# Ledger of designs, part 1: designed miniproteins, single chains, continued (5)

All scores and structures are predictions.

Each design is a single chain, and the fold is of that chain. pLDDT is the mean over its residues in the fold that is shown.

## One batch from the design tools (miniprotein)

Design m16001
Fold by ESMFold2-Fast:
Structure m16001 (fold): chain A 68 residues (1-68)
Amino acid sequence: MSQEAIDLYNLGRRYANQGNYQQAIQYFQQAIDVDPNFGLAYRGLGGVLNYLGNTDLGQQYYDRANRI
């Protein structure tokens, strides 16, 4: 797993903790772009989307994480 993907994932987590969900989504998406097998980034996206009420899309990202 690349350090770049980990750094982007950690940025996503920090923005999510601050309630900045749009920035959190962007950083989790960038982490997936760098490492498409980064299951934690898919779980991060799923969690934010579920919290924002997009539960069907959030579940799809959780399912993708579980297949990695």
Scores: mean pLDDT 84

Design m16002
Fold by ESMFold2-Fast:
Structure m16002 (fold): chain A 89 residues (1-89)
Amino acid sequence: PLEELKEETKKLLELILNEDFEGAARYIVDRIKKVDGSLTPEQMEKAVKLMLESSSKEEMVLVVKKQAEGLGLLTEEDKEKIEKILEKL
């Protein structure tokens, strides 16, 4: 549902804005686990590590930015913070 997507996106945006990339990756993997109950803790940790590779971190930030913007959740201040984060990646 749309409300669920907005809440998930708000949480991901919060984590990204705090530069908590591990937290964001874990949140995404936990979401995948809810859809695919067969994921083991070891597989989840491997997925988190893969998402924290430099290219994957940049992609994660860009995907969250685009999703938040499309849902009307991204403020002007948030855009500025994300641009600074992307400059570091």
Scores: mean pLDDT 82

Design m16003
Fold by ESMFold2-Fast:
Structure m16003 (fold): chain A 86 residues (1-86)
Amino acid sequence: MLEEVLEIIEGIKELAKTIPDEALRQRILSLLDLIEIGARALEKTHPAAVEEAAELLRKALEYLESDPELALRYLEEALQILIDAI
């Protein structure tokens, strides 16, 4: 699961380079860094939370080009799931 999360994060980072709004791009990148830290910390203790976060990351990747604001909301939800699992 952690490997899958990291692969999705790298995919989102690559697509984020195409976002012309610098503030939105930086916010997405910052959220991805926090999600990676959370997923690494919770991988062994809360695998279900990491799996839920992975699903939200997949949705963020799907919508990033068509609706980057919706993708941002999915990233915020993914981080919240990891925070709530602590």
Scores: mean pLDDT 85

Design m16004
Fold by ESMFold2-Fast:
Structure m16004 (fold): chain A 88 residues (1-88)
Amino acid sequence: ALRAEWEAAARAALEKAMAAAGRALEEVPEEQIEEAIAQAVAAEAYRALPEEKQEEIEERGLKISESGDLEKAEELREEMIRLAEELA
């Protein structure tokens, strides 16, 4: 699954970056690791979308951000990931 591949790649990249800094991944709170992975996955999904869909997602995201509706923001993120997987 594309999402699982992005999650694995994001975790591997984070481990590599921390090793280069002389730190272990286990020293980072799990909540911060999960958030970093979630943001990396969202970025990969966005890049996988056609330009027209990227513009649509950005416009919808800005409107949701202005409303402060975190639940809608999470729904938009999940929709974006699903669309990227379907278009792969």
Scores: mean pLDDT 77

Design m16005
Fold by ESMFold2-Fast:
Formats: structure tokens, sequence, C-alpha cells
Structure m16005 (fold): chain A 74 residues (1-74)
């Protein structure tokens, strides 16, 4: 996938840092969930659960980037 290709270009040392950043951004978005279109609420909640269950920073970043690439507003 495009997300896997992008994550492959990231240095291993930066994976944990970027995954933490992505998690914090998602947590901020979930705080404003009531202000988002209903169509985005369930996908964002599923993404957060996926990030929480992920075993590696690489997996977390792939999930976050795949969400961005498959944006429901298309």
Amino acid sequence: SRAEELVAQIPEEKLAELAEFARRELEEALERLDELPEELREPLERLYEGLRAARSPREQLVLALEFIAEGVER
C-alpha cells in the first residue's frame, strides 16, 4: 500500500516519535468528535482502537496513513 511505502522511507529511530505524534493528533480529533460529520466518527474511533492494539510504531503509522489515504470525504 502507499502507506507501507511511505513508512518504509522513515528511519527506524523516527518511527516511535512519529507514531506518538499521530496518536496525539487522533486523540485531539476524538475530543472534537461531536463537531465532526457522523460519517467520520466511527472510522476515527476504529482507527484509535487499531492504534491502541498495534504492537509496533510502524504498524501504528501504517494505520494512520491508510486512514488519510482512504478519506471518506472522497
Scores: mean pLDDT 73

Design m16006
Fold by ESMFold2-Fast:
Structure m16006 (fold): chain A 75 residues (1-75)
Amino acid sequence: SHMEELLREIYQLKVELINEAKKRGDEELAETVENIFSDEGIEKLKEYAEKSDPETAEKLKRLIELVQEYRDLLS
């Protein structure tokens, strides 16, 4: 289902971003990505996207988009 595909993409992107953050020693980014389903998490990731390199920023924006789409399906 579309919802299952969204959750799969969210999970895969979360794991990728957390691993990248940990490799860089960015524990704050890793924790923020883990908490993406919180409203605070989404706002913090938006801030991170503005400060990140283009590749990381694109992934963060994609994660935010997927989580917002998932929430909209639950509403």
Scores: mean pLDDT 83

Design m16007
Fold by ESMFold2-Fast:
Structure m16007 (fold): chain A 64 residues (1-64)
Amino acid sequence: SLRDLIVEMLRKIGDATGEILRLRRKIRQETDPDVRRRLEAEIEAITRQLDVQNTELLNRLRNV
């Protein structure tokens, strides 16, 4: 249902936000630039995946 899709989207946004905040805390404590770059790449991957999922959900909502 539409409601279930919205609830699922909000849950995924919340989970992704929590993970990003945790990774940013690790970056602030990290002194190795290679490790920091890897952690930043993980944040980018999470953000990209969330954007793809949100776009797919929006497209499904438009076609209902």
Scores: mean pLDDT 81

Design m16008
Fold by ESMFold2-Fast:
Structure m16008 (fold): chain A 97 residues (1-97)
Amino acid sequence: SMMEQERQQQELRDQALSHIGSAINLASDPKGSVADVQKKADEGVAYARQMSQAGRKEVLAAAKSMIAANADALAKGSKAKQDVVAKLLAELEKLAA
C-alpha cells in the first residue's frame, strides 16, 4: 500500500539522517576518530541509496544544513575528517541527481 511505502521511506530517512548526523558530529568532535566518521558516513549513504529520488534530495538538503551548522567545528578538524565529510556530501549529491 502507499501507506506502507511511505512508512518504509520514513524509516530509511530517519536511519540515513541519524547516521549522517553521527558522522558530522564525530567529525566536529576533537575526540572523534576518522574511522568512526567514515563508518557512520558509509552507513548513512547505504540507507540513502535505498530511498526514492525525492527522499535522497531531502537527505542531501538536511546533510547540507547539518554541515553548514557545524562549519566552524568541522574546519577546526583534521584534513582527513574534512575529506570524509566532503566525500559524504559528494556521494549524496550523486544519489540525489
Scores: mean pLDDT 89

Design m16009
Fold by ESMFold2-Fast:
Structure m16009 (fold): chain A 67 residues (1-67)
Amino acid sequence: MKEEGHKLVLRGIGELLRAIGDELDLERKYARGEISKEEYEAKMAEIEKRKAEARKLIDEGEKLIKE
């Protein structure tokens, strides 16, 4: 149980870090005028969903680790 929880937390952390990396890249592109405001907002909404899903994985894994 705890091992499976730990794997789930690590997976969630990996997905969260990737989403944060994409968010920072997207913010830089928008600041440089490389993408439109509409594209920025659409992609940010997708990234927010990815971050929420990753946090759910972490929460689920933590529940499996906790006694």
Scores: mean pLDDT 83

Design m16010
Fold by ESMFold2-Fast:
Structure m16010 (fold): chain A 77 residues (1-77)
Amino acid sequence: GPEEIERRRQEIQEDLARAISAATGLSFEEAKALLASPGSALQFIGTLSDEQRAKALAAARTEEARTAIETGAALLG
């Protein structure tokens, strides 16, 4: 139901923020704020170095978070 979907969305968002925090040295709250907008999130992820992207992928626990990291890298405009 909607509650399960919202819980999964939060899980993915927190996983992504934690992974970005670990990779960049930003706090969890700073990473979460940067990732709050899908457009800004993809653009920011696209600016990560190869080393930061590798760290983020290694830290990510969900397939969705890993996909977002890979997609952000691919969609650099």
Scores: mean pLDDT 79

Design m16011
Fold by ESMFold2-Fast:
Structure m16011 (fold): chain A 98 residues (1-98)
Amino acid sequence: MITKEQFKEILERFYERLVEAVRELYKDDPEKAQEVIARLHEAYERALKLIDEGKPLDEVLQELAREVHRIALETGDPAFLEAASRILEELVGEVEKA
């Protein structure tokens, strides 16, 4: 099983990838990009708190994935939903291999 530090590093990399995807998708609407990024940041910060509280890493991953998916659905943008789903699948694969 991976360490808390390794898991945090993996989460940080995937959070950065989600932020870049949002910035690229909403490059012509920076206000919407900032709103979506703020929600993703809240989800990321919540995941970090759960790790620090000693919650099992698989449960943290499931909760983060659920919240990111919800954010993507609420944007109503199929391109972001597809990008978020792909990035989340890569995150799950990375954690399961570590």
Scores: mean pLDDT 81

Design m16012
Fold by ESMFold2-Fast:
Structure m16012 (fold): chain A 82 residues (1-82)
Amino acid sequence: KEVERLKNAAELYKKSAENAQKLIDDYRAQGEADRSALEAAGNTAEADAVKAHYDSIVQKLEDAKKRATELANKYEEEAKKL
C-alpha cells in the first residue's frame, strides 16, 4: 500500500517534469520565432522585450521542472526503503 502510493507519486512528478520540459521547448521555439520576426521588422526594443518575457516564462518552468524532479527522486528513494 505505502510502497505503491510512493511509486505513484514519483511517477506523477516524473510526468510533471516531462510536461514542463515540453512547455520549455515550445516556449523557447515560439519566443525565438517572435523575437526573430520583430528583429527582422526593425523593432529591436520589442524583440528584446519579447525575449525577456519568454526567458522569464522558461525560467519559471525550469524551476517547476527542478522541483518536480526532486520530488520524484524523493518518493522513489522512500519507496526503496520500504
Scores: mean pLDDT 85

Design m16013
Fold by ESMFold2-Fast:
Structure m16013 (fold): chain A 85 residues (1-85)
Amino acid sequence: HMEELRKQAEELRKQSDEYTKKADSYVTKANEFVKQVLEAAREDPEKAGELSKKATDYLNKAVEWRKKAGEYRKKADELQKKIEE
Protein backbone atom coordinates (compact mmCIF):
# COMPACT_ATOMS: atom_id res chain seq x y z
CA HIS A 1 0.00 0.00 0.00
CA MET A 2 2.54 2.64 1.14
CA GLU A 3 5.16 1.46 -1.36
CA GLU A 4 2.66 1.79 -4.23
CA LEU A 5 1.68 5.31 -3.09
CA ARG A 6 5.37 6.33 -2.99
CA LYS A 7 5.80 4.98 -6.54
CA GLN A 8 2.78 6.97 -7.73
CA ALA A 9 4.04 10.15 -6.04
CA GLU A 10 7.46 9.73 -7.72
CA GLU A 11 5.86 9.24 -11.14
CA LEU A 12 3.65 12.33 -10.68
CA ARG A 13 6.74 14.38 -9.71
CA LYS A 14 8.56 13.17 -12.84
CA GLN A 15 5.57 14.24 -14.97
CA SER A 16 5.48 17.63 -13.20
CA ASP A 17 9.21 18.16 -13.85
CA GLU A 18 8.77 17.21 -17.53
CA TYR A 19 5.89 19.68 -17.94
CA THR A 20 7.97 22.40 -16.24
CA LYS A 21 10.75 21.76 -18.79
CA LYS A 22 8.22 22.09 -21.62
CA ALA A 23 6.97 25.39 -20.18
CA ASP A 24 10.56 26.68 -19.89
CA SER A 25 11.20 25.70 -23.53
CA TYR A 26 8.16 27.70 -24.69
CA VAL A 27 9.27 30.73 -22.62
CA THR A 28 12.71 30.56 -24.26
CA LYS A 29 11.10 30.49 -27.72
CA ALA A 30 8.78 33.39 -26.81
CA ASN A 31 11.77 35.46 -25.65
CA GLU A 32 13.47 34.77 -28.99
CA PHE A 33 10.40 36.18 -30.81
CA VAL A 34 10.38 39.22 -28.48
CA LYS A 35 13.97 40.00 -29.55
CA GLN A 36 12.92 39.72 -33.20
CA VAL A 37 9.98 42.10 -32.52
CA LEU A 38 12.40 44.71 -31.14
CA GLU A 39 14.66 44.31 -34.20
CA ALA A 40 11.74 44.53 -36.69
CA ALA A 41 9.80 47.36 -34.97
CA ARG A 42 11.60 50.17 -36.85
CA GLU A 43 11.62 48.66 -40.36
CA ASP A 44 8.47 46.54 -40.53
CA PRO A 45 5.72 47.19 -37.94
CA GLU A 46 3.48 44.58 -39.62
CA LYS A 47 6.14 41.87 -39.26
CA ALA A 48 6.77 43.04 -35.68
CA GLY A 49 3.04 42.53 -35.02
CA GLU A 50 3.14 38.98 -36.42
CA LEU A 51 6.20 38.12 -34.32
CA SER A 52 4.55 39.63 -31.22
CA LYS A 53 1.52 37.38 -31.80
CA LYS A 54 3.82 34.33 -32.03
CA ALA A 55 5.54 35.36 -28.78
CA THR A 56 2.13 35.65 -27.08
CA ASP A 57 1.07 32.23 -28.42
CA TYR A 58 4.23 30.60 -27.00
CA LEU A 59 3.76 32.36 -23.64
CA ASN A 60 0.16 31.08 -23.51
CA LYS A 61 1.43 27.54 -24.16
CA ALA A 62 4.02 27.99 -21.39
CA VAL A 63 1.25 29.04 -18.95
CA GLU A 64 -0.77 25.95 -19.93
CA TRP A 65 2.18 23.59 -19.31
CA ARG A 66 3.03 25.30 -15.99
CA LYS A 67 -0.58 24.85 -14.86
CA LYS A 68 -0.38 21.15 -15.77
CA ALA A 69 2.94 20.83 -13.91
CA GLY A 70 1.35 22.42 -10.83
CA GLU A 71 -1.59 20.00 -10.96
CA TYR A 72 0.73 16.97 -11.07
CA ARG A 73 2.90 18.42 -8.28
CA LYS A 74 -0.21 18.97 -6.13
CA LYS A 75 -1.29 15.34 -6.67
CA ALA A 76 2.20 14.14 -5.72
CA ASP A 77 2.20 16.29 -2.56
CA GLU A 78 -1.28 15.00 -1.63
CA LEU A 79 -0.09 11.39 -1.93
CA GLN A 80 3.03 12.22 0.12
CA LYS A 81 0.81 13.65 2.90
CA LYS A 82 -1.22 10.41 3.00
CA ILE A 83 2.03 8.41 3.29
CA GLU A 84 3.41 10.60 6.12
CA GLU A 85 0.12 10.69 8.08
Scores: mean pLDDT 83

Design m16014
Fold by ESMFold2-Fast:
Structure m16014 (fold): chain A 98 residues (1-98)
Amino acid sequence: MMEEKLLLAAEEALKWAKETKDEKGKELAEKAIEAAKEGDLEKAIEYLIKAAEESGSPAGVAVAEGVRNGNVEESLEDYAKLIKENKKYKELVKKKQE
């Protein structure tokens, strides 16, 4: 669902803002998470674009590119796939070490 994809993007934008110590980016990412959880897709997209403009978050950039190209869902699916593949790889490595 688009809501789940936007929530993933918003959570990744929050991680980016925390790692870069961007308080404004963090605030915008937290608002995007809240909007996505409430099903307010337009507000979630708006806050993610603002987070990209403020902090350069990769997740926010993916949303902005999707808006520019007229396909936010496809852009978010590509981004979500990349994140899932990275998580699966890390879990496999952890299981082999234990």
Scores: mean pLDDT 72

Design m16015
Fold by ESMFold2-Fast:
Structure m16015 (fold): chain A 90 residues (1-90)
Amino acid sequence: SLREEVIEVLKRLKEVAEEMGDKDTAKTVEAMLRQAEETDDVSVLASIAIGAALLADEMIAKEKNPEAVKRLREIRQDALELAKKALEAS
């Protein structure tokens, strides 16, 4: 389901945030995970996916490890594609 795909992308983003030692971003993603698990609203899922892409952009801007940047770029792309799907389903 769209919700399961959004949750998967958020889990990937949280893993990178934790590896970076970015506790504030990890807490933000944890809150987004809880919201995604509790909602059946596709517009809320779209907003969460957009938020995930924006957080990935912020992490890319400050990350120096090329492998982590590559993972974040993939997460960002997947999050934007999920946001598009959610908005088209609204």
Scores: mean pLDDT 87

Design m16016
Fold by ESMFold2-Fast:
Structure m16016 (fold): chain A 95 residues (1-95)
Amino acid sequence: QKEFDLGVAQIAIAVARWGIENGDYEGAAKLAERVIEEFKDVPEAVAQAYLVLGDAYDKLGETEKAISYYQKAAEVAKDVNPELAAEAKKRIESL
């Protein structure tokens, strides 16, 4: 069940990242928010979705929101995906 939920969330996250690459920052943020809502019990998906939210808000020029979401990504990821936690921290240091 968790593997299935993570797989579905990963597809949504990939679509959101593709949206950021193509300038659809608002659409990417909304999709990442849906991942957090629907997969709230899947920490790996939630952490990745927070990182996408940080990236989307950084592109929108909302630096304080971007930092807040990167901090949430790092906190959720620390015990489930240490590489993602390190990546989120690097994003904060670059802002």
Scores: mean pLDDT 84

Design m16017
Fold by ESMFold2-Fast:
Structure m16017 (fold): chain A 91 residues (1-91)
Amino acid sequence: KEEEEARKKTIEFLEKALKEGKEAGVSESALKFMEFVIEAAKNPEDEEGWKKKLREMEEEAGLPRKLSDEELEERYKKIREEIEKLKEELK
């Protein structure tokens, strides 16, 4: 069950980063995106659901600039890669 332990540590680290970002005055959109990263870390197998939810959130927010499917895919890929690297470091 070491993978679950590493995942918990990764989520705790991301939650700390979110708190620090809020204190530093990071933008609301960046904070919302970080919250999504935390959700992706909790449910890594729900790749399609995560992408869909992120796009729906952007649509509901009425953002003037929307990410393309390619941009969302690249961003999701990078986030997953960073989460896996962090999991390995925290094991």
Scores: mean pLDDT 67

Design m16018
Fold by ESMFold2-Fast:
Formats: structure tokens, sequence, C-alpha cells
Structure m16018 (fold): chain A 91 residues (1-91)
């Protein structure tokens, strides 16, 4: 019960962080750099960030590394949107 709740909290926090990071980066791109990002691309970036963060979290949670799972999931949730947006800017 406690372990299942911690796993759900880690996955929820990672998803919320990914949504926040994508929204923030979209605002920076549109307002500061005057680059329009289509909703389809925003959704693709969000889906990739959530998938990768959940995968990393699940692997660490299966090892009983709950604190490391939270830290790495949040890190991936922030870094994946940034990397994907930079790749779009260089294309």
Amino acid sequence: MMEEKLKEEVLKEAEEEAKKSVAELKKIAENKYKVYIPDSIVQKILDEAVEKAKKVATELLNQGKFEEAREEALKVAKEVPRKMLLELGNS
C-alpha cells in the first residue's frame, strides 16, 4: 500500500513537471524567439517526456530506489522537452 502510493506520487510528479516544462518552453519560444510551435509538436514533446520519465522512474522503483526514482524522473521530465525543442530550433 505505502509503496504503491509512493510509486503513484513519483509518476504523477514526473507527469506534472513534464507538462510545466513543456508549457514554459513553449512560452519562451513564442514570446522571446517569436517561434510558433504547433499543438501536435507540443503534444509529441509532452508524450516523449512523460514516457521517458515514467520508464526511468519504473526501473528505479523496481530496484527499491524511491528517492532516486523521484529525482531522475523529474530530471528527465525537464531535460527531454529542452532537448527536443533545441533539436527543432536547429532543423
Scores: mean pLDDT 79

Design m16019
Fold by ESMFold2-Fast:
Structure m16019 (fold): chain A 72 residues (1-72)
Amino acid sequence: MTIEDFKKAVDIAVEKGYLTEEQAKEIYEHAKKLFEEGKSFVEILNEVYRKTRELESDAAATALVIEITRLS
């Protein structure tokens, strides 16, 4: 998975109403740092799920992970 695929998944989550644009930006910036640090796909998914749950809900976190896995 590339950082561009990740951004597309986050943008889709906003379009579907799972996340606000502000929440999506914060999640994207956090994930971008993990990509730059060379974290594995599984580590990035776990961290993104945790961050999304904290910012919004378990439902939003699950929805975002589904969009990410569809593009990976």
Scores: mean pLDDT 84

Design m16020
Fold by ESMFold2-Fast:
Structure m16020 (fold): chain A 77 residues (1-77)
Amino acid sequence: MERFQKLAKLVNERKVDEAAKLIADILKEHGITLEQYKKIKPGYKVRFLFGPVLTLFQVSDEFIKELDKKVEELLAK
């Protein structure tokens, strides 16, 4: 829950790199692997998992696409 509040702040402030790192950390802590993340069918996988936060702050499709790309790159490490 504390991480969700921090994620909301980072998304609201459009800090894509920091938001992507926090999302990747949350996914890793919950045992979600890169392979599992890649199996998510919606075009922007991060939108599927964190859509409520992204929708609330009216982020652009470009922001969501960049966020998804950076999360996938971080999960690959």
Scores: mean pLDDT 69

Design m16021
Fold by ESMFold2-Fast:
Structure m16021 (fold): chain A 90 residues (1-90)
Amino acid sequence: MGKLVELLKEAVEKIKEGASAEEVSQFLIDRTREIAREGFELLAAATDEELAKLLEELRKTLQETGSDASVVSQALAEVARIVQEVRERA
């Protein structure tokens, strides 16, 4: 299973535990860049369908907890950009 899938699941759990949108956003960006540096194939293997499902789960969790979904949406766009860049280089 892709490390990106595990990363997004960790982000959902952090939100449920009361982490701020800004904290989760920074965590997602930093960990995605770290994974990309360690093994680009780990991000390249993620499918758009898998990513979309996890992003939807994360956004829904943010709405249910009253967190600022707009801040996390910006971070998720950056994560998607990193994944696309890795796929193009794979």
Scores: mean pLDDT 69

Design m16022
Fold by ESMFold2-Fast:
Structure m16022 (fold): chain A 66 residues (1-66)
Amino acid sequence: ASAARAAGEARAGALGDEAMKKYIDFVNYAFEKGLSPGDIGLIIREALEKGYSDEEVKKMIDEKAK
């Protein structure tokens, strides 16, 4: 068995459910702010890459919507 696979699956399971719910919320929030799907994708990608909190992601969406 792959130790990396087992560890990845355990973390992906817990983070996947939360990340999916947050991702949907961020997409809906950004769409309500008038952002395009492309802009939403860029913000979420950067947030995931840099480990931003929910509040930081919402602020990025607000800044992009200006």
Scores: mean pLDDT 68

Design m16023
Fold by ESMFold2-Fast:
Structure m16023 (fold): chain A 65 residues (1-65)
Amino acid sequence: AAPEVVCEVPPSMTGLEAALKGAEALGSKVVSAKQLGEHSALAVTDDGHLVVGNAAKGLCLAYPT
């Protein structure tokens, strides 16, 4: 399925901060997170969502279960 845009973030934000903000927008708790680059990260939530923080593009994206 296509990713859902769940939040908008400033490009100065770290990828981890963006991914955490995306999980918060879903109302989900992060159980693991990995930084992929300076402004990009991936988080996994306790309800099984994948959340991508891409601050360089200004977006948080969620992949539903």
Scores: mean pLDDT 81

Design m16024
Fold by ESMFold2-Fast:
Structure m16024 (fold): chain A 58 residues (1-58)
Amino acid sequence: IEDLLLKIQVAALAGDADLALHYAKQLLSQGMTVEELVAMLKELGLPNLAKLVEEHFS
């Protein structure tokens, strides 16, 4: 989980929203809820990606 969160942060810093969403989807497939992932992304300072996750996976 920590490895996927790091990959999400690196993808977001690179401006690759598609890659960041790909890793977000991997976290959801491991049993994380959309609400939990959104909260973690907001805490990591990625509110735009958190919104995209809500829109795509709600």
Scores: mean pLDDT 79

Design m16025
Fold by ESMFold2-Fast:
Structure m16025 (fold): chain A 86 residues (1-86)
Amino acid sequence: HMLSKELQLEYDRLLEKILAEVEADPSLTPEVKEAIRAFLASGKLVGSEEAQKEAFDYLKKFIENSDASPEVKELLLQELEEARKQ
């Protein structure tokens, strides 16, 4: 699935917002933060099964509750689901 230049910029902005919120959240463990950073950087979830599950749940909720376009949300959620299948 291809994004237009404008949707790609929106996608990139959403990733930056997620990263900023994750780094600022003291309730997240270092392992969960690492799993989220790895996903944002490479599209892969890393760490223990528990850390991957918590990272997945956090990211899914964040994306679903964001004000991003439906196309950006759908693409990022699809990438997240594919990462979870690893």
Scores: mean pLDDT 83

Design m16026
Fold by ESMFold2-Fast:
Formats: structure tokens, sequence, C-alpha cells
Structure m16026 (fold): chain A 80 residues (1-80)
């Protein structure tokens, strides 16, 4: 049986992943309005991250998403 604590931890991880995906979508929309070239570069970073995340554990997915966010944020900071 899965304990209530383990279920709560899983739900917490799922919420964090959802929040990280929302951050990515928000940055992509900002880039789209600022620079088409930067937007296309960020889309490729997202696609590579999605490919790396396939079949990975939730911890590994979160690490990949964090790295993806940092790379996109660096692009956004350069474009302004």
Amino acid sequence: SISSRLRAERERFERHIEQMNNIIQNYLEQLRSLSQDAYQQALEIVRQGQKLAEGKSMDEVMDILAETIFQILNILKQVE
C-alpha cells in the first residue's frame, strides 16, 4: 500500500513540474513578442529538454526542467 505521505510527496512533485512548465510557457510567450530568433532558439532548447526527459524519474525530469528554464532565462536576459 502507498502511504498518505508518499502520495502527498508525489502530488507535490507533480505540482512543481506543472509550475516549471508554466514558467517555461510564460518565458516563451515573452520571447515570442521580443525576438523571433530568440523564440526559435528557446523552442529548440525546450524540445531537447523534452527528449532528454523521456522515460526519466520525476527527480531527473525536475533537474532537466530547471536547466531548461535557466537556459531560456539567459536568452531572455540577453534580448530584453
Scores: mean pLDDT 84

Design m16027
Fold by ESMFold2-Fast:
Structure m16027 (fold): chain A 74 residues (1-74)
Amino acid sequence: SAMEQAQEELKKGQEALEKGDYETAIAHFERAVQLAKDNPQLQAQGYALISRAYKAMGKLEEAQKYMKKALDLA
């Protein structure tokens, strides 16, 4: 199902994030958000994780943008 695929993408993204592969992590989290279109809680989780990856990269403006997207869905 799309929800199972979204959860798998979040897991892959988190593994990439832990390894410091921020661009790969963001790509997985973006895929999770796309798959979770009917689940605002999973979309919010995906956006929050994208924000964390951007913050780790020092891209604070992008981090704030994605955190706002996450909060707007909460």
Scores: mean pLDDT 89

Design m16028
Fold by ESMFold2-Fast:
Structure m16028 (fold): chain A 83 residues (1-83)
Amino acid sequence: SPLLERLFEKVQELSELYRRIAPKLTPEQQARLDEIVARVSRRLGAAVEAGLLSDPAVTEELIREVEKALKEIKKIEEEAKKK
């Protein structure tokens, strides 16, 4: 499924971003990052467990959720660049 491939691509992007920025963060920024990742992981896990990834509307919603998380994490990255 093209939607499922896109979802996995966005999840991989999230994982790569996490690995890249985590070592550069303050404890407060790290806690915020971990909360965002935990939120996405819970959402994805619940959809997988319920077999909902066969529903294109659910997969599109999950893609939007991951994209939202990526924006939040990029904001933390910009804050971290301020020394």
Scores: mean pLDDT 86

Design m16029
Fold by ESMFold2-Fast:
Structure m16029 (fold): chain A 91 residues (1-91)
Amino acid sequence: MEEEARRRAEEKIEEVARELGLSEEEREEARRIARELEERGMSEQEVIELGNEAAEARDWATVLGAALFLEYRMELKKLEAEKKEEEEKKL
């Protein structure tokens, strides 16, 4: 589940980064930032606030990192919901 959620989140964020024309270095920095936020145990609300502040500062690597963290959390919730729906459909 965690690996699947991470893959889905990274695929979506890589697509966004390509559309925005961000460098490979900025994408790697965004992935590092997302990992750091996870390690610090930050809440979704704290990360949303960080992303908004970074956007105002035009710190796109941090914006992308915050987005990757939030996308990963959303994909985890979707996979958990899909699992519950699949279990309900079997009975």
Scores: mean pLDDT 77

Design m16030
Fold by ESMFold2-Fast:
Structure m16030 (fold): chain A 78 residues (1-78)
Amino acid sequence: HMKSGGELLLDYFKEIFGAESVEEAMEAGRKLIEEKLRDPENPQILDLSGTPLGKELGIDKATLEEVVARLLEKYRPP
């Protein structure tokens, strides 16, 4: 019934990338994070706090930073 910040971010990935499933959304996010870790000159992954969608859902920058940090830890290459 309740959505966590992570679930909201995955819903955004589904809408932004046209993913049909949570698995596809997670794969898209993982690729962006891997590219950022391999090439620090790549654009930063999502800042949704300043977007209309982020404002509409009340997602703040601190919450997004926490979710990104958790994704980096989980999907960091070995």
Scores: mean pLDDT 52

Design m16031
Fold by ESMFold2-Fast:
Structure m16031 (fold): chain A 99 residues (1-99)
Amino acid sequence: MATEVLLGLRIDVKLKRPMTAEELEQLVRDALLATPGVRGVFVMAEVLDEKHARVLVLGFFDNEAAAEQAIKALEDALKNDPRVESFKLEVLSRTTLPA
């Protein structure tokens, strides 16, 4: 598909055990970059306390299918990580550009 996608995401994470900002950023980045059609991601994590963190993502994708697949991969990575109790993922922005 010819339309590139820019996404802004917010993830509110409840932790089973403490994680560093770097560990959260690595988890999110690895999950997104494992998806074909991901052009690049910026990931910033903020650890609020030992049980709560927030992650902000800016991602650039080849098309809407790649963006959707990357979000699913991210959700699966968060569900399957033993350090994560629960999370809430919110799409803050979505912009489509002609390719």
Scores: mean pLDDT 84

Design m16032
Fold by ESMFold2-Fast:
Structure m16032 (fold): chain A 80 residues (1-80)
Amino acid sequence: MREIVEEVLREIDRVRERLLASLDDPAAQAFVRARFEEIKREARRWVEEEKLSLTKVKALMLARIGDVLLEVRRMLAAAA
């Protein structure tokens, strides 16, 4: 269980770092940081409390990351 949590959190951190590196807007960067911290809390709950499989946790993680990408796209469009 501990190892699964660490793997999932490392993957979330890698995606966050790559996304932040692609963004120049400070508001979008702050939003991404906040949302990824929420995703990390949710990932811990999915593994530790809900006892979901790694496959299901990864699917939920990708869905949450997809939501963040859509929100960032909307923020950047509204700022233009």
Scores: mean pLDDT 81

Design m16033
Fold by ESMFold2-Fast:
Structure m16033 (fold): chain A 94 residues (1-94)
Amino acid sequence: NEKLQFVERLLDFLSRTDSDTISEEEARFFLEEVNRFLGLNFSLENPLEELLPALEAIREATGSKAEVPKSLSKENARKKLIEFLEAVKEDLLK
């Protein structure tokens, strides 16, 4: 249930706008939550570069079979993060 609540908090944060684009500030807040929940230390200096490693860490920590995207751009990152986290949430509800 704690893992489900974590994923739902990330989804709520990302779903506050209909834009597919993510800001560096939003990526930083995403990584801060991941670091806090998983006890990790992803860098906040270049947050967009840390997003794919953070998704892999979420996948491993949750035991989810959700597919980590091969690439993220600033323009599509929100959409891909939401798609990944929805798949993780579905696995946690099974």
Scores: mean pLDDT 86

Design m16034
Fold by ESMFold2-Fast:
Structure m16034 (fold): chain A 80 residues (1-80)
Amino acid sequence: MEEIKKLLKEAIKLAKQGKYKEARKKLDKAMDMLLRESKDKLEAEIVVGMALIYVGVGEIIGDPAGGIIKAAELLLKYLE
């Protein structure tokens, strides 16, 4: 759980620095770990699906960093 939160916070920091590829790697690792470690698999799949929508929308509108930040913030709220 704490490792997932750490990865999400690192993804936000990297995205704010314009390091999109590094931020996305941290986000992808956090999502993979969340799906594997979550007690409620269905809820985790839904929240990860919503996070991926934020990432996809960010890419479409030309704000991939913003998409990653919104996705990571959503996942952090779920884990709190």
Scores: mean pLDDT 85

Design m16035
Fold by ESMFold2-Fast:
Structure m16035 (fold): chain A 77 residues (1-77)
Amino acid sequence: MKEEAEKTLKEAIEELEKIAKESKDPLVRAFARHAVKELEEKLKKLDEMSEEELKEAIREAQRMVKGVRELEKEAKA
């Protein structure tokens, strides 16, 4: 579980960092940067997390990426 959480969080951070750098919308960039910071804090604490907390971290990372991508989609419309 820890390895899956670490992989998912790192992949989410990479995607969000890319959006933060490449998006033309300042709001999308701000949300992406905030999400990166939150996921980096979780990544630092993975060793202290229970299996259930690791599962929640995976779900949260996926929700953050989806949320930021939806904001980017709305900004393009």
Scores: mean pLDDT 81

